# Designed miniproteins, single chains, continued (2), part 1

Scores and structures below are computed, not measured.

Each design is a single chain, and the fold is of that chain. pLDDT is the mean over its residues in the fold that is shown.

## One batch from the design tools (miniprotein)

Design m4001
Fold by ESMFold2-Fast:
Structure m4001 (fold): chain A 107 residues (1-107)
Amino acid sequence: PAPVVVRDAFLENYKKIKEEVPEEVEKIVNEALATLKARPGKDPAEVAIIEAIEKGGEEKDVLAAEAVLLLRKLSAEGKLSPQEVGDLIAGTDEESIEKAIEAVKEL
């Protein structure tokens, strides 16, 4: 499958979030993964996310898949605005990381 590719800035932001709230991130990622796996009609990007996490491989690919699942869950639950999602992906400021950490704690 095609590797899950994310910007290095987003991956670094995800690592910081996971470092601060590792248990909450693991819970949310596992829940999001289970929901995704149960859904029929997955697109190729969704299949790539599942395969990266379940088959393992390079740490960067696994972390990228986890980061995408976390971001999708926070966005879907309305915990991050589209602007805050964009800022986190772009790595534009440290405030985006702090907001994501609080959003994770609220789930």
Scores: mean pLDDT 77

Design m4002
Fold by ESMFold2-Fast:
Structure m4002 (fold): chain A 87 residues (1-87)
Amino acid sequence: MAQQIEQMALELAKLAADLTPEQLKEALVKAGLPPSVAESLVRLITHSDGVTLERGLATAVGLLSALSGLSPEEAYRKLKEAIEEVK
């Protein structure tokens, strides 16, 4: 379970590596996170004392699962699609 979430976060981080903070926030909101939560996660990822992109995206998978009643796999698919849709 934990290893699966880590692998999903790594794949999402590779897809999101070239996204701007604005594009990352848009993707998180499109996937189903509240705008305030998406903004806080992006701030934490982009700040020097924050978390890595991988760790931030692992948190996003967990939050989407918890808030939307989705499985981690379903949350991962939603995030992957949203990231691929932003410019």
Scores: mean pLDDT 80

Design m4003
Fold by ESMFold2-Fast:
Structure m4003 (fold): chain A 109 residues (1-109)
Amino acid sequence: DPSTLLFKFLSGQPLSAAELEQLAKLLDVPVATVRVAHGLLARVKPGTPLELSPAERSAVETVLEAVLAYLKTQPEVDPLLLNRLEYAATQLGLEEIVAQVKALRQQKA
């Protein structure tokens, strides 16, 4: 189930190699990039912004933009996915992605 897999990913939950490959195919992003983004999402904690290297920022922006593109193609989006994506992007300091999530929530409400 793509929604369950996306929720696990955005929540920083452990993912198997097969789940990472499935997510990479779903998002049309290299699996190595998905692994970097997942590692960063696993470090997200309330009230503690993460400092990202340029390579880490590029990887996580690529994956979260691909998640947004995927969600925009869906007729309906689980509000819990949007809330988790906004939370993760906020903790990672990805202001543009936060703005896009808020806009998507308005469109899907």
Scores: mean pLDDT 83

Design m4004
Fold by ESMFold2-Fast:
Structure m4004 (fold): chain A 79 residues (1-79)
Amino acid sequence: MEEDIAVALVEIYLAIAKLSLEKGDFQGAVDALERAADIALESGNEEGKKLVIDTAKEMLPYADEETRKRLEEIIKRLE
């Protein structure tokens, strides 16, 4: 089912984002979050959107100015 595939892909990219954050690869973490956000928006999956928003908010305190701007744009796209 298309919806099930979208949820699985969002979860995979969120896992990649968290792993990238743990290793200090903040650019890789944001790139993975942007991909998860695109999938959640394309599929219309509300739970996936919420997971991406929550993950982006968790990353905000660790972001530099440019990365923070990208995270805020992800949140805005999903709200």
Scores: mean pLDDT 80

Design m4005
Fold by ESMFold2-Fast:
Structure m4005 (fold): chain A 62 residues (1-62)
Amino acid sequence: EIEKLKQEIEELEARAEELQRQGVAAVLAGDTEKANALIAEQKKIQQKIEELKKKIKELEEK
């Protein structure tokens, strides 16, 4: 359902913002391993958001 997919996107966007802040803190602390892990997780979240947006568009066309 479109409403549920939109809620998932909002949750993922909030998570991405949190990871962004944690990533900046990790870089400032010199924690390269943590910074790289957070960047990888952000990329996965962005892919998931794109997939969900595509599903919403498909549902809206029907």
Scores: mean pLDDT 81

Design m4006
Fold by ESMFold2-Fast:
Structure m4006 (fold): chain A 100 residues (1-100)
Amino acid sequence: SREAELEAAVARLIASLPAFEAKVAAVAAELTEEQREEVEVMVRGVEKAKAAKEKATAEELWEAYERALAGDREGRVEALALALRASAEALEEVERRYAE
């Protein structure tokens, strides 16, 4: 499902964040159109996360996640940016809400 796809994508991005920028630079020219769209969302999300001064709350992350699930591209960018700024506790809370 789209919901499971977005959840898996966010989890992979968070887990792989240190290597992500290096991979993007190394393979940018070889990406498919679909992969380029994913990379664009990731890059914009990382940029927004780096520019932010405050940590994301569980409520903010959940709201952005719901918008992302609705297929909103800007919602996906915001969800990623907030997830990258979220505390482990906030991420666990969002995971609990999704499971319940």
Scores: mean pLDDT 64

Design m4007
Fold by ESMFold2-Fast:
Structure m4007 (fold): chain A 61 residues (1-61)
Amino acid sequence: SAALRALLALAVAIARQHYPASDAALQEAVTRAEAVLAGDASPAEIRAALDELARAMQALR
């Protein structure tokens, strides 16, 4: 859905701006999220990418 894609794009932007690029798990989650955004991903795939990115960001708090 367009709303889920917009949320994932915002989450990627936040991760890039406010979190360290040196964290391997976060960088992998960002790369995967960008691949999802570039493709024809299903809503389930977008939710999975959002969840993975959120977990990676939470681990850095």
Scores: mean pLDDT 81

Design m4008
Fold by ESMFold2-Fast:
Structure m4008 (fold): chain A 57 residues (1-57)
Amino acid sequence: SGAEIAQAVRDALKRGEETGDLEKALREMEQRVNELTQKEGDAFRAASRAALAASKA
C-alpha cells in the first residue's frame, strides 16, 4: 500500500541522516520503492480487471 511505501521512504531517509550517507540511502530506497510500486500497480490492475468482469457477469 502507499502507506508501506511512505514508511519505507521515511525509514531509509532517517537511516541515511543518522549514518551521514544520505545519498546511498536514497539510492537504495529508490530501488525498493520502484519494486514495491510495480508490485502494487500489478495487483491493483488485476483487481480492477476482475471487479469489472464480475460487475458485467
Scores: mean pLDDT 70

Design m4009
Fold by ESMFold2-Fast:
Structure m4009 (fold): chain A 84 residues (1-84)
Amino acid sequence: SAAELVPENESVNLTVRDDKGNVLYSGTASVENQKEVELEVLKAAVEAGVTSVDVYVNGQLVGTLTFPDLEKLAEMVKELEEKA
């Protein structure tokens, strides 16, 4: 969940990077598209084969997301895409 990263009634510029600084995701996140953005971030992490990503909001590092199991994450992404 990225609810803590998106203020109410606001849009933020969200960038997700790997440990080498490669951009895995870049886009605008708001309360309305938060679930779609979360899915895109998870999908990008799975495609890149990374278990940890750094999250930037409006160009500032706000935190690191850790995925303990890439195989489980890939299955969750597939299920979420089938529901979308």
Scores: mean pLDDT 72

Design m4010
Fold by ESMFold2-Fast:
Structure m4010 (fold): chain A 116 residues (1-116)
Amino acid sequence: DPEIERLEKELDELLSQENPDPEKVVETAIKLADLYMQKGEYKKAAEVLERVLEKFPDLPDEVKATLYARLSIAYALAGDIKKAVEWLNKAEELYKKSPSPYVNAQIEAAKALAFL
């Protein structure tokens, strides 16, 4: 997939920087993870998102909630229900501090996929 190849290259280039822009890294990683999920590459999607959280432990709560919700979905689709629930609980905790319709939609999608 040419789009996946471009995003993989962009993310690797961003993460190779000494002080990369967290917003750019998050946006690129989410796009890449979403494409991996569309292809059934759930473990790769989770790995990409976990790399971002490891690199940027001090991201804003709304951004963390968005990544946690996506991690929950990725793990649920991969069949790792324990990790799906762990990330979902983290997303719901942060959403209470920074309510966002987008984050709420991701949490609801994660619930449907993890508990369907």
Scores: mean pLDDT 83

Design m4011
Fold by ESMFold2-Fast:
Structure m4011 (fold): chain A 61 residues (1-61)
Amino acid sequence: SMEERRELAEKIARALLEHGFDEERTVRATRQALRVLGLEMSEEEVREAVRRVREELRAAA
């Protein structure tokens, strides 16, 4: 489902951001990981997932 793809994208993005990837690198790497798994998400959808995770990490401190 779209929700399952979004949740997976957010998990990948969180791991990358926690390891020092910036937003643009995280978007590109997350899209590549999803493609390897045979899953499709637009750049805009992946960027929204990355943005949400970044805001959550900032809020959590």
Scores: mean pLDDT 85

Design m4012
Fold by ESMFold2-Fast:
Structure m4012 (fold): chain A 92 residues (1-92)
Amino acid sequence: MTKEEVEAFLKEVDKLPPEEQARRLVDIASYYIKQRKFDLVKLIIDYIAERGLGDLEIEVNGIKVTVKEYLLSVARFYNDEETIAYIEEKLP
C-alpha cells in the first residue's frame, strides 16, 4: 500500500463513527507495525492525534484498552522503539 492509498483510506475512515474509526485505525496500524513500515505508521498516529482518538476505549480479545494503550502494546511486542517514541510524543 502506498502513502496515497493510506491517505484515501483515512478519508473513508473520516465518514465513520469514532468507535469504528478506532477499530479500523488500530487494525491497519498494527499491520504496518508488524511490517516495519514506520512512515505509514506515522500517518495513522498523526490521524489518531488530530481526531483525539488516543484515549478512546476499544475491546480486544475481551479486554478494554485505549487506542494508545493497544498501539503501545503492539509496538512493544515487535520491539519497535521508533513507534513507541512517536506514540508517547503524539498521544501524551
Scores: mean pLDDT 84

Design m4013
Fold by ESMFold2-Fast:
Structure m4013 (fold): chain A 108 residues (1-108)
Amino acid sequence: SEAEKLYKEGNKALLNKDYKKAAEYYEKAIELDPNISWLTYINLGTAYHQLGDEKKSLAYYKKGIELLSKTKIEDEFEREMALITLAVIKTTVPELKELADEAMDRIL
């Protein structure tokens, strides 16, 4: 889909540390498909964190964790990605520690 294409372009920008472009691509992906992978919201949160927009970072991380909590994890790779993601958020965004801990408990 076009949303998936934008998500992948966002990932390329994120890896190149072009956080502004990453945020723009992820926001367009979410606009086209609000039910896109929870990881899109997490990566958008990461882009805003790197840009210093902590309010937007917090909001997108929170939404990503909430979507992850409603997602059926069907394989071990997705489970590992979720656990690593939540562990990183717990260390970088203390305000989300409780929400991330609750999500980890549901996955474990």
Scores: mean pLDDT 86

Design m4014
Fold by ESMFold2-Fast:
Structure m4014 (fold): chain A 68 residues (1-68)
Amino acid sequence: SKKEQSVKQGLDTAKMMIDVGASDKQAIDQAKRTAEQTARDNGLSQEEVDQVVKQTEKETKKFLKKKK
């Protein structure tokens, strides 16, 4: 759940970035940073933080591709 929450926080950040005119690349980068920070703030292990960042990147790219 904490991992899912962190990924969702990253995705939400990406959506916000796109809404204010940021590029897909900027949105992905900010999503990863937000997810990493959220995971660390929630006390996840370094291994779990790494998983969250990778998953956030993957999910954000999928989300952006769906929007084409």
Scores: mean pLDDT 83

Design m4015
Fold by ESMFold2-Fast:
Structure m4015 (fold): chain A 79 residues (1-79)
Amino acid sequence: VKEIADKSGAKPSNVSKLLNMEKQGVQKAVDAYNAGDYKTGDEIMDQMDKEIEKFKKENFTKEQIKKLDDALKAKVLAS
């Protein structure tokens, strides 16, 4: 979290909130998929994507969003 915030120039609290939104959304979607409720899982993922996009636009500059996305992609690729 701190490393991603430092690389993007964004506030650590905003980065933490963004990552928690993704983590919670993915967990809820996975729980729905594991229960065989693919429709609810898909709706949770779509809603999460919309809320994350809105949060990014309201709390980050376009430059910070690009750096944040690059840092998150690098972390996912390393995982």
Scores: mean pLDDT 74

Design m4016
Fold by ESMFold2-Fast:
Structure m4016 (fold): chain A 93 residues (1-93)
Amino acid sequence: KEKEIEELLKKLDELLLELKKAIEEEDYEKALEKAEELKKIVEKLKKLNYPHYKELAESVAGALLLAAKKAEEKGEYEVAEKLREIAKEILEL
């Protein structure tokens, strides 16, 4: 389980960078896919009783809310709303 947590944390860092890149490239379909993958990783970390899960979930949700703000600034209101919904779901885990 400890090795699994380390691998999930590494994948989470990778997905956060991919989310940021997708938003910068205005590839909103990819951004939403990365957001959903981030939620799955956070959910798995909760199931594994990761000790810093709450702080991690808040950090990931914060990244999604920032991505939503950037999408909204580009007029992508539906994408921004979906990103906020995923962030809320992560915080409610």
Scores: mean pLDDT 87

Design m4017
Fold by ESMFold2-Fast:
Structure m4017 (fold): chain A 68 residues (1-68)
Amino acid sequence: MSLDEVLKELEKLTKDPSTKDLARKAISEITSLLVASDILAIAGDDAASEQVRQEAIRVGEKAIEEAK
């Protein structure tokens, strides 16, 4: 999944009371990872930035799978 697809699916999960807490935790973790990725990119570490961005996507994908 792309980052946009992950965030869109997590937004849907926030609307369901049974998955809301799971989705909120995932969004919080993804936000922290994306901030770290942006800082690494600004610092010139494009490889580490991309690794952290891919980790953010995996966190979201895992939360979506757990919500099924």
Scores: mean pLDDT 85

Design m4018
Fold by ESMFold2-Fast:
Structure m4018 (fold): chain A 83 residues (1-83)
Amino acid sequence: TRDQVMRMIQDAVRDGYTSVGEIMVAVLREARRRGDDDVVRYIVDLMTNDRQRGFDMVMDAARTVGNQQTIDTINQIRNSPRI
């Protein structure tokens, strides 16, 4: 499931999504459309219980794809005080 989720995140980054939220929503929407309950559960868990891992996965995907805008967006969030 993790490798499948990573491929879907990379696809979302290639499609032009730049924020972590947009990328996660795009992956979640695609997983729901395909009826892939394992991916849906994985993304929901990342968004609710493990945001750090979610950010790390999107950063890894953005670096792999070469999307500097997404990298910059995540770094901005990490450097801001957490609420």
Scores: mean pLDDT 74

Design m4019
Fold by ESMFold2-Fast:
Structure m4019 (fold): chain A 66 residues (1-66)
Amino acid sequence: MSELEKKAVELVKEGKLEEAFKLVAENPDNVSLRFAVMEALDEYIEREKLSLEEIAKLYQKFALGE
């Protein structure tokens, strides 16, 4: 992984989701970064045992870069 991908994944692991989503939004052509953050989000969802409503809200924020 690139250093940017590692940073974004670590932010997701730390629960700093808004910061990770902003990094993806600032790098719209970086497909690898987007997939790395999506995979980290799936692991975060499993770890935190989020509800379907919370999952939907997170993916909406991810799409908006918030």
Scores: mean pLDDT 79

Design m4020
Fold by ESMFold2-Fast:
Structure m4020 (fold): chain A 80 residues (1-80)
Amino acid sequence: SDQREEIKKLMLGEIKKMEDALKKGDLESLKTHAKKLKDIAEKAGMPDVAKEAKKVYDSDNPTQEDIDAVKKAVEKAFEE
């Protein structure tokens, strides 16, 4: 589905922005993009992606491992 491909591209775009923010130490930007990804995932009916994005948003010390968990959730959601 064209819509499904567009949603995947949008989610991967937000993940890239989260990684860029983490590299810069911009926690406010990182949390902003994590929230956007959570909202996209909730609207797309992808609860596992939304949960992992929420973990990044709720964390006081988000890590690359937290972002990698989001990536794995996205990969799994689009394999099914």
Scores: mean pLDDT 87

Design m4021
Fold by ESMFold2-Fast:
Structure m4021 (fold): chain A 102 residues (1-102)
Amino acid sequence: SSEREERRKKVFIESMLTSLYMYLLEEARVNPDDAAVRAQLDVVQEAIEEINRLEKEGESLEKIFEVAEKTLERLLALSPEGSVLHRLVEKARKNLEELKKE
């Protein structure tokens, strides 16, 4: 059903952001004084909290996509070209674009 498809897309977005968050937590553990990693963690954490709020309030899938897209754009701007994070964010953007076309 369309409702099941909407839930599947929400779960995918949450899983994608959680994966990026977990990667950045490990980076912060290895480099605890890295201000760039802290800024990247804050961006992902804020996005997860905002999406959870939107879901609790019954906001549209469209709004959740907007938050995810904006978050990936912010992360890409904070990620050095050629870094592992930059590559992970580019892959996440492509996956999100494909998900929107379904």
Scores: mean pLDDT 87

Design m4022
Fold by ESMFold2-Fast:
Order: sequence, then C-alpha cells, then structure tokens
Structure m4022 (fold): chain A 67 residues (1-67)
Amino acid sequence: PAWELFEEALEEALKKGLITKEEAEKIKKIIRENWDDPKVQQLVQGFLEAVRKGDEEAVKEKIKELL
C-alpha cells in the first residue's frame, strides 16, 4: 500500500538525518488525516520520487512542503 511506502521513505529520511523525529511524527499525523486529499497525494508522490532517486536536496525540499 502507498502509506507503507510513505512510512518507509520517511524512516529513510530520518535515518539520514534529513528530518527530526518530531517533524516526522507531525508529518505522519497530518498526511494520515488528509490521505484522500489529491494535493496531499501529489506531495506524497513527489517525496517518494525524490527518495527513490536518492536526491537528498529534493528530499529536503519535499519535507519542507509536507511541514
């Protein structure tokens, strides 16, 4: 499921020090509550794409968009 992929990607960003634990928990809550919003889905897909490519700068930018 897409949520599991999002959680894994967020954990990878946390492991690399690109996000704090507090920010990760905040993002998870907001995204979970708004999961069916098309704009939220677009942000999630952009974040997943950045993580898949290993583009740490893009990952940081997408994290800012999710906060």
Scores: mean pLDDT 81

Design m4023
Fold by ESMFold2-Fast:
Formats: sequence, C-alpha cells, structure tokens
Structure m4023 (fold): chain A 69 residues (1-69)
Amino acid sequence: SEKLEEIAEYVMKKTGVSREAAEIAAKTVLDNDGKVTAELAEEVSRKTGLSRTMATLALYEAKKKLEEL
C-alpha cells in the first residue's frame, strides 16, 4: 500500500536499515495502530536480525511518520 511504502522509505532514510527491515517495521506499526511495545520490538528484531535497540528505533520512526500521514 502507499502508506506502507512511504513509512518504509522514511524509516530507511532515518535509520539506515534495509528496505526489508523498514517494511517489516512499517507493517508492524500499521497493523498495531501506531503502538510500539517491547514485545513488538522483539518480534521485529527476530524477523529482521536487527538488535532490539535498532528494532525499537525503526518502530518509533515508523510511528512518527504514520502520525504525519
């Protein structure tokens, strides 16, 4: 979807993570109505191979962009 692509591009630009990781973070935030939790960060970390810290950062950047749309 257009929202997913726009959020993923923003996450990549702000964090330098891969497109695949950015898309997973963007989808996670969209599917959870902008919520960022420790459990979601752990899930994104497992799916992407990012550290928990980087997964958390990617999710917060995705949340920020979603709030601007």
Scores: mean pLDDT 87

Design m4024
Fold by ESMFold2-Fast:
Structure m4024 (fold): chain A 76 residues (1-76)
Amino acid sequence: SADENFKKAIDLAKKNGDYETAKLLEEAYKYAKQGNSEKAKELVVEAGEIASKNGSSRDVVKEIYELAMKGVKELS
């Protein structure tokens, strides 16, 4: 489900100590639930960029991005 995909992405960011990325993903989830898929996708892209800057591995960044984007798609 969208809730499970977003929760897993947020939990991955938090597990890596990246609360900035987690906050962006929580905001993306809020916009996705409101039907604003465009803003949600923008925030997911930003979350991926911030996760990379904050030292997450490429594999972790990719998993966060794919999970969050699946969540957006399920709510659009």
Scores: mean pLDDT 88

Design m4025
Fold by ESMFold2-Fast:
Structure m4025 (fold): chain A 64 residues (1-64)
Amino acid sequence: MEAAIEFGKKVGEEALAQESPEEALRIASEAALKHPEDEVAGKIMAEAVKELMERAAAEAAAAA
């Protein structure tokens, strides 16, 4: 549990630090796939993905 929490935090920070939304989403997805049964890691991942999706949506709206 504790190791999964640290892993989720680290992945979330790495995902948010990425300038590429695609790379950040890939990192987040891989982490969720490795720890699908850990609720805490999943929640951290969900927040990171949500922020990345909002950024991607804003960029898509600007491009459209």
Scores: mean pLDDT 64

Design m4026
Fold by ESMFold2-Fast:
Structure m4026 (fold): chain A 80 residues (1-80)
Amino acid sequence: DLESFDEEVLKLLEELERLMKELREKLATLSPEEVAALQAKVAAEVQQIAETVTEEPESIKEALEKLIELIRRMLEEIDK
């Protein structure tokens, strides 16, 4: 049902906001060179995720899940 789908999307957005805050805080501890290298690495993946977005609601959920996964990988790269 659409209500359950909307609730799932809201939960993904909340998770994304939480991870974006954590990423922002960690990026503030990196040098400009480290930030630039990380940005270059993820640019292609961000583009690929954007290309999966269609007019179908399920594509938005899939794109959000992929963005969350990408941010988690970025956090792991920083934490090594």
Scores: mean pLDDT 75

Design m4027
Fold by ESMFold2-Fast:
Structure m4027 (fold): chain A 59 residues (1-59)
Amino acid sequence: GAEEAYEGGYRAGYGAAAGDEELKAQGSRMAKEGSIKGGPEEGSRAAMEGAVLGATEAA
Protein backbone atom coordinates (compact mmCIF):
# COMPACT_ATOMS: atom_id res chain seq x y z
CA GLY A 1 0.00 0.00 0.00
CA ALA A 2 1.08 3.57 0.70
CA GLU A 3 3.96 2.45 2.95
CA GLU A 4 5.29 0.22 0.16
CA ALA A 5 4.96 3.08 -2.35
CA TYR A 6 6.86 5.39 0.03
CA GLU A 7 9.65 2.86 0.56
CA GLY A 8 9.85 2.22 -3.19
CA GLY A 9 10.01 5.95 -3.84
CA TYR A 10 12.76 6.31 -1.23
CA ARG A 11 14.86 3.62 -2.93
CA ALA A 12 14.23 5.11 -6.38
CA GLY A 13 15.18 8.62 -5.24
CA TYR A 14 18.24 7.41 -3.34
CA GLY A 15 19.37 5.30 -6.30
CA ALA A 16 18.90 8.17 -8.74
CA ALA A 17 20.90 10.62 -6.61
CA ALA A 18 23.63 8.05 -5.78
CA GLY A 19 23.90 6.80 -9.38
CA ASP A 20 22.69 3.31 -8.45
CA GLU A 21 20.65 2.37 -11.50
CA GLU A 22 19.65 -1.05 -10.12
CA LEU A 23 18.34 0.40 -6.83
CA LYS A 24 16.46 3.07 -8.81
CA ALA A 25 14.80 0.38 -10.96
CA GLN A 26 13.89 -1.77 -7.93
CA GLY A 27 12.46 1.25 -6.10
CA SER A 28 10.41 2.28 -9.13
CA ARG A 29 8.82 -1.19 -9.41
CA MET A 30 8.08 -1.27 -5.67
CA ALA A 31 6.52 2.22 -5.78
CA LYS A 32 4.27 1.18 -8.69
CA GLU A 33 3.14 -2.00 -6.91
CA GLY A 34 2.47 -0.07 -3.69
CA SER A 35 0.44 2.52 -5.60
CA ILE A 36 -1.73 -0.22 -7.13
CA LYS A 37 -2.41 -1.73 -3.69
CA GLY A 38 -2.93 1.54 -1.78
CA GLY A 39 -4.76 3.46 -4.51
CA PRO A 40 -3.07 5.46 -7.28
CA GLU A 41 -3.63 8.92 -5.74
CA GLU A 42 -2.35 8.09 -2.23
CA GLY A 43 0.35 5.79 -3.57
CA SER A 44 1.68 8.43 -5.99
CA ARG A 45 1.90 10.98 -3.18
CA ALA A 46 3.69 8.51 -0.87
CA ALA A 47 6.11 7.54 -3.65
CA MET A 48 6.97 11.20 -4.35
CA GLU A 49 7.55 11.95 -0.65
CA GLY A 50 9.82 8.91 -0.36
CA ALA A 51 11.74 9.88 -3.50
CA VAL A 52 12.44 13.39 -2.18
CA LEU A 53 13.73 12.03 1.14
CA GLY A 54 15.83 9.35 -0.58
CA ALA A 55 17.41 11.88 -2.95
CA THR A 56 18.22 14.31 -0.11
CA GLU A 57 19.80 11.58 2.05
CA ALA A 58 21.96 10.36 -0.87
CA ALA A 59 23.14 13.89 -1.71
Scores: mean pLDDT 79

Design m4028
Fold by ESMFold2-Fast:
Structure m4028 (fold): chain A 99 residues (1-99)
Amino acid sequence: SLREEVVEAAVALARAIDAGAPATEILRLENRVRAAALALIASTPLERQAEVARELLEEVREALRRAGASEESIEAALRAVEQGIRFGETVAEIDERAA
């Protein structure tokens, strides 16, 4: 599911940050998180987007804590998820107004 893809991408990003991966790899993983979160929110009905976004952020935060991620990597991964959510909300709003 798209939700599982966001969680898996966020955990991979956090692990890469904690392992001191190259900046290019971190950026690639950040883009993967953003794209997955965008796809999930853009495909979610407008009336459910706020609830799904809250649930997603809680699920990602819990998964990162269970994975033993550092506070720095948790913050970075959640920031990438939030960016993807915001863009997904914008895409969905534009599509509805164009209809």
Scores: mean pLDDT 86

Design m4029
Fold by ESMFold2-Fast:
Structure m4029 (fold): chain A 98 residues (1-98)
Amino acid sequence: EEKELVEELIEKLRELGKEELAEELEKAAEEGNTDGLLLSKISELKNSKDPKDQEAYELLTEALTRLTEILLKTAVARALAKREGLPQEELEKLLKEL
């Protein structure tokens, strides 16, 4: 789920020594602005020559890609479930198969 992916990213950033970035991400996640922060930080880190910034860039880019995939799959599954009148349990099963 989205929360688990964000929690894993925060842990990896802390292991990398990017504690300030990890704290910013925790706050953005609580505020529902995870995607906005990821996009902003990816743009900042893209041109960095620091090896830790390069690793953070890769971690953030991977996380954004996974979040986008989850959001897209969720949106598609919800649209299909609404059209077919599927109950919540069937929607959750469909999300796992997409």
Scores: mean pLDDT 77

Design m4030
Fold by ESMFold2-Fast:
Structure m4030 (fold): chain A 84 residues (1-84)
Amino acid sequence: VEKEVEEELERLEKEGVSRGAALTVLLVKAVEKKDEEMVELVKERLVELAREELRRKGASEEEIKAREPAIRQMAESLAEDLKK
């Protein structure tokens, strides 16, 4: 399962899709399928991948930490919207 997420992200990135968008799509799918366990896993991966992307762009540790709450909130908001 972990490898599947990473491989899908790489595939989407090759197609020109941003990592954030790919991860949100996975989150949306997990919620739609009522896979609460997968939703939690995707949320954790979202935070981790977003941190890596920020670091790659040259963001400081302060910036990365500041964005962590926003990323988590975004994932939760998406999950709630899909719950509708």
Scores: mean pLDDT 73

Design m4031
Fold by ESMFold2-Fast:
Formats: C-alpha cells, structure tokens, sequence
Structure m4031 (fold): chain A 81 residues (1-81)
C-alpha cells in the first residue's frame, strides 16, 4: 500500500540520519545525505500523488517533511561539531 511504501521511506530516512550522527559525517557525506533525503522526499510526494491524495494535503505534508529534513541536518551538524 502507499502507506507501507511511505513508512519504508521514512525508516530509510531515519536510518541515514542516525548513521550520519553516529559516524560524525564529514562535509562530503553530509552533502550526499542532503541529496538522499531530498530524493526520498520527492519519492514520498510521488507516491501520495499516485494514491490520489489531494494536492493541498500533499503540499502540507511536503512542507512538514522539508522541516523535518532541516531539523535532522541541524542535529547531524551539532553532533559532528
């Protein structure tokens, strides 16, 4: 289901973030992480559109995911400082 696919992508995002924090990722790894998280966000949005989620709801959820990515990257930066 779309919900199961999104949950799998959310778990992948969390695993990537936790690894970057644990390993105190360097600048190159953080840039790669940013690109990977953005790619996962785009895939979640595509899944929601294919599932027929209203565009206004997709926009709200996308904004929430983007805020989550920004917070996660700030935590990664704090952990490696």
Amino acid sequence: SAEEEIEALEREMLALIMRAIAERADDATVQALRAQLEGLRERMVAIMREAGVPEEEIERKDARIRRGIAQALALVDAARA
Scores: mean pLDDT 88

Design m4032
Fold by ESMFold2-Fast:
Structure m4032 (fold): chain A 60 residues (1-60)
Amino acid sequence: MAEEAARRAEEEALREYGPEWEVESVTVQNVGGTTFLVDVRLRNRRTGETRYATYQIRLE
């Protein structure tokens, strides 16, 4: 389940930030039942800029 939450958060991050960004790392925390908080570290492929995005993922 944590792997699925990570995958969904990565997809959402890349959708929001676009194709010039890559995922460097993902941290997943279960916060209750099937709900996860996922911290995604992103790096811009051209500039090297780093950003962090947090997603709440609920698996059904």
Scores: mean pLDDT 82

Design m4033
Fold by ESMFold2-Fast:
Structure m4033 (fold): chain A 91 residues (1-91)
Amino acid sequence: MREKLEEMIRRLEEIIAFLRSLPPAPPATPPIPVPLDKLPEFSMEQLEILVEDLERAAELIAEDPARYLPYRPQLIEIAEALLAELKKRLE
């Protein structure tokens, strides 16, 4: 379990670093429907799926920034919230 948490944390830190290296873009609508307030209730499986979804979203931005770069601020918010939750579960 701990090894899996540490792996997920490293992956999220890489995603956040990538997203923060990108230029600012106008906000996208609609908003990404992730219930950040409910992250503490998520199973480890659900959190792992969110990490995978964020990696996929980062890949989409890299492949087609004109379409997906506007989602950057929402993805950073989601990734940072998820990172905080995973770090809480380590301690």
Scores: mean pLDDT 79

Design m4034
Fold by ESMFold2-Fast:
Structure m4034 (fold): chain A 90 residues (1-90)
Amino acid sequence: ELSDEEIVEEAIKRLEELITQYDAGISKLKARLDELKKAGAPEEVIKNYEEALKRFETARENLRKWLEDAKKDPEVARIVLDLLNLLYGK
């Protein structure tokens, strides 16, 4: 029912929204990690936050790649939208 152009636009919109949310989450994790280091938190706690940060940064980079791919191909945009609906709800 949606045109190829509409599908690409919707995929871009949803990916940009998710990237913005990941950027906000990453910023909060970095701020908390800095606070924990200043407070002399246990190494295990610091390491857990560093590992979480790395995972979120990797996820954000994958979203950026999906955004690039979706812009180039409406078929990829459709697959991305279906996957986003599965992973993040409607």
Scores: mean pLDDT 85

Design m4035
Fold by ESMFold2-Fast:
Structure m4035 (fold): chain A 93 residues (1-93)
Amino acid sequence: SMEEELEKLAKEFEEVVKENKEVPEEEKRRLVEAAMLVKGKEEGKLEEAKLQLIESYKRAGKYEEAKKLLEEMGWTEEEYEKKVEEYREEEEK
């Protein structure tokens, strides 16, 4: 599946990023984000990994990419904010 291919690429790219200092900063960010999704899936924390990815896109000013990922997850902006607060509350308790 495309998801299994993404997991393999994320692991290979993480190794390449560690060895190559000349990789563009934007590409490094995408590789880290892909690795986070793979790790989240392996640990049963895929939802948390996707929430972190959406927040990362918003911080980078990539609102269209963040909105697209949010829609792919079937969440509204309000539902996203509620899930982020629920995740934060669990970490603080």
Scores: mean pLDDT 64

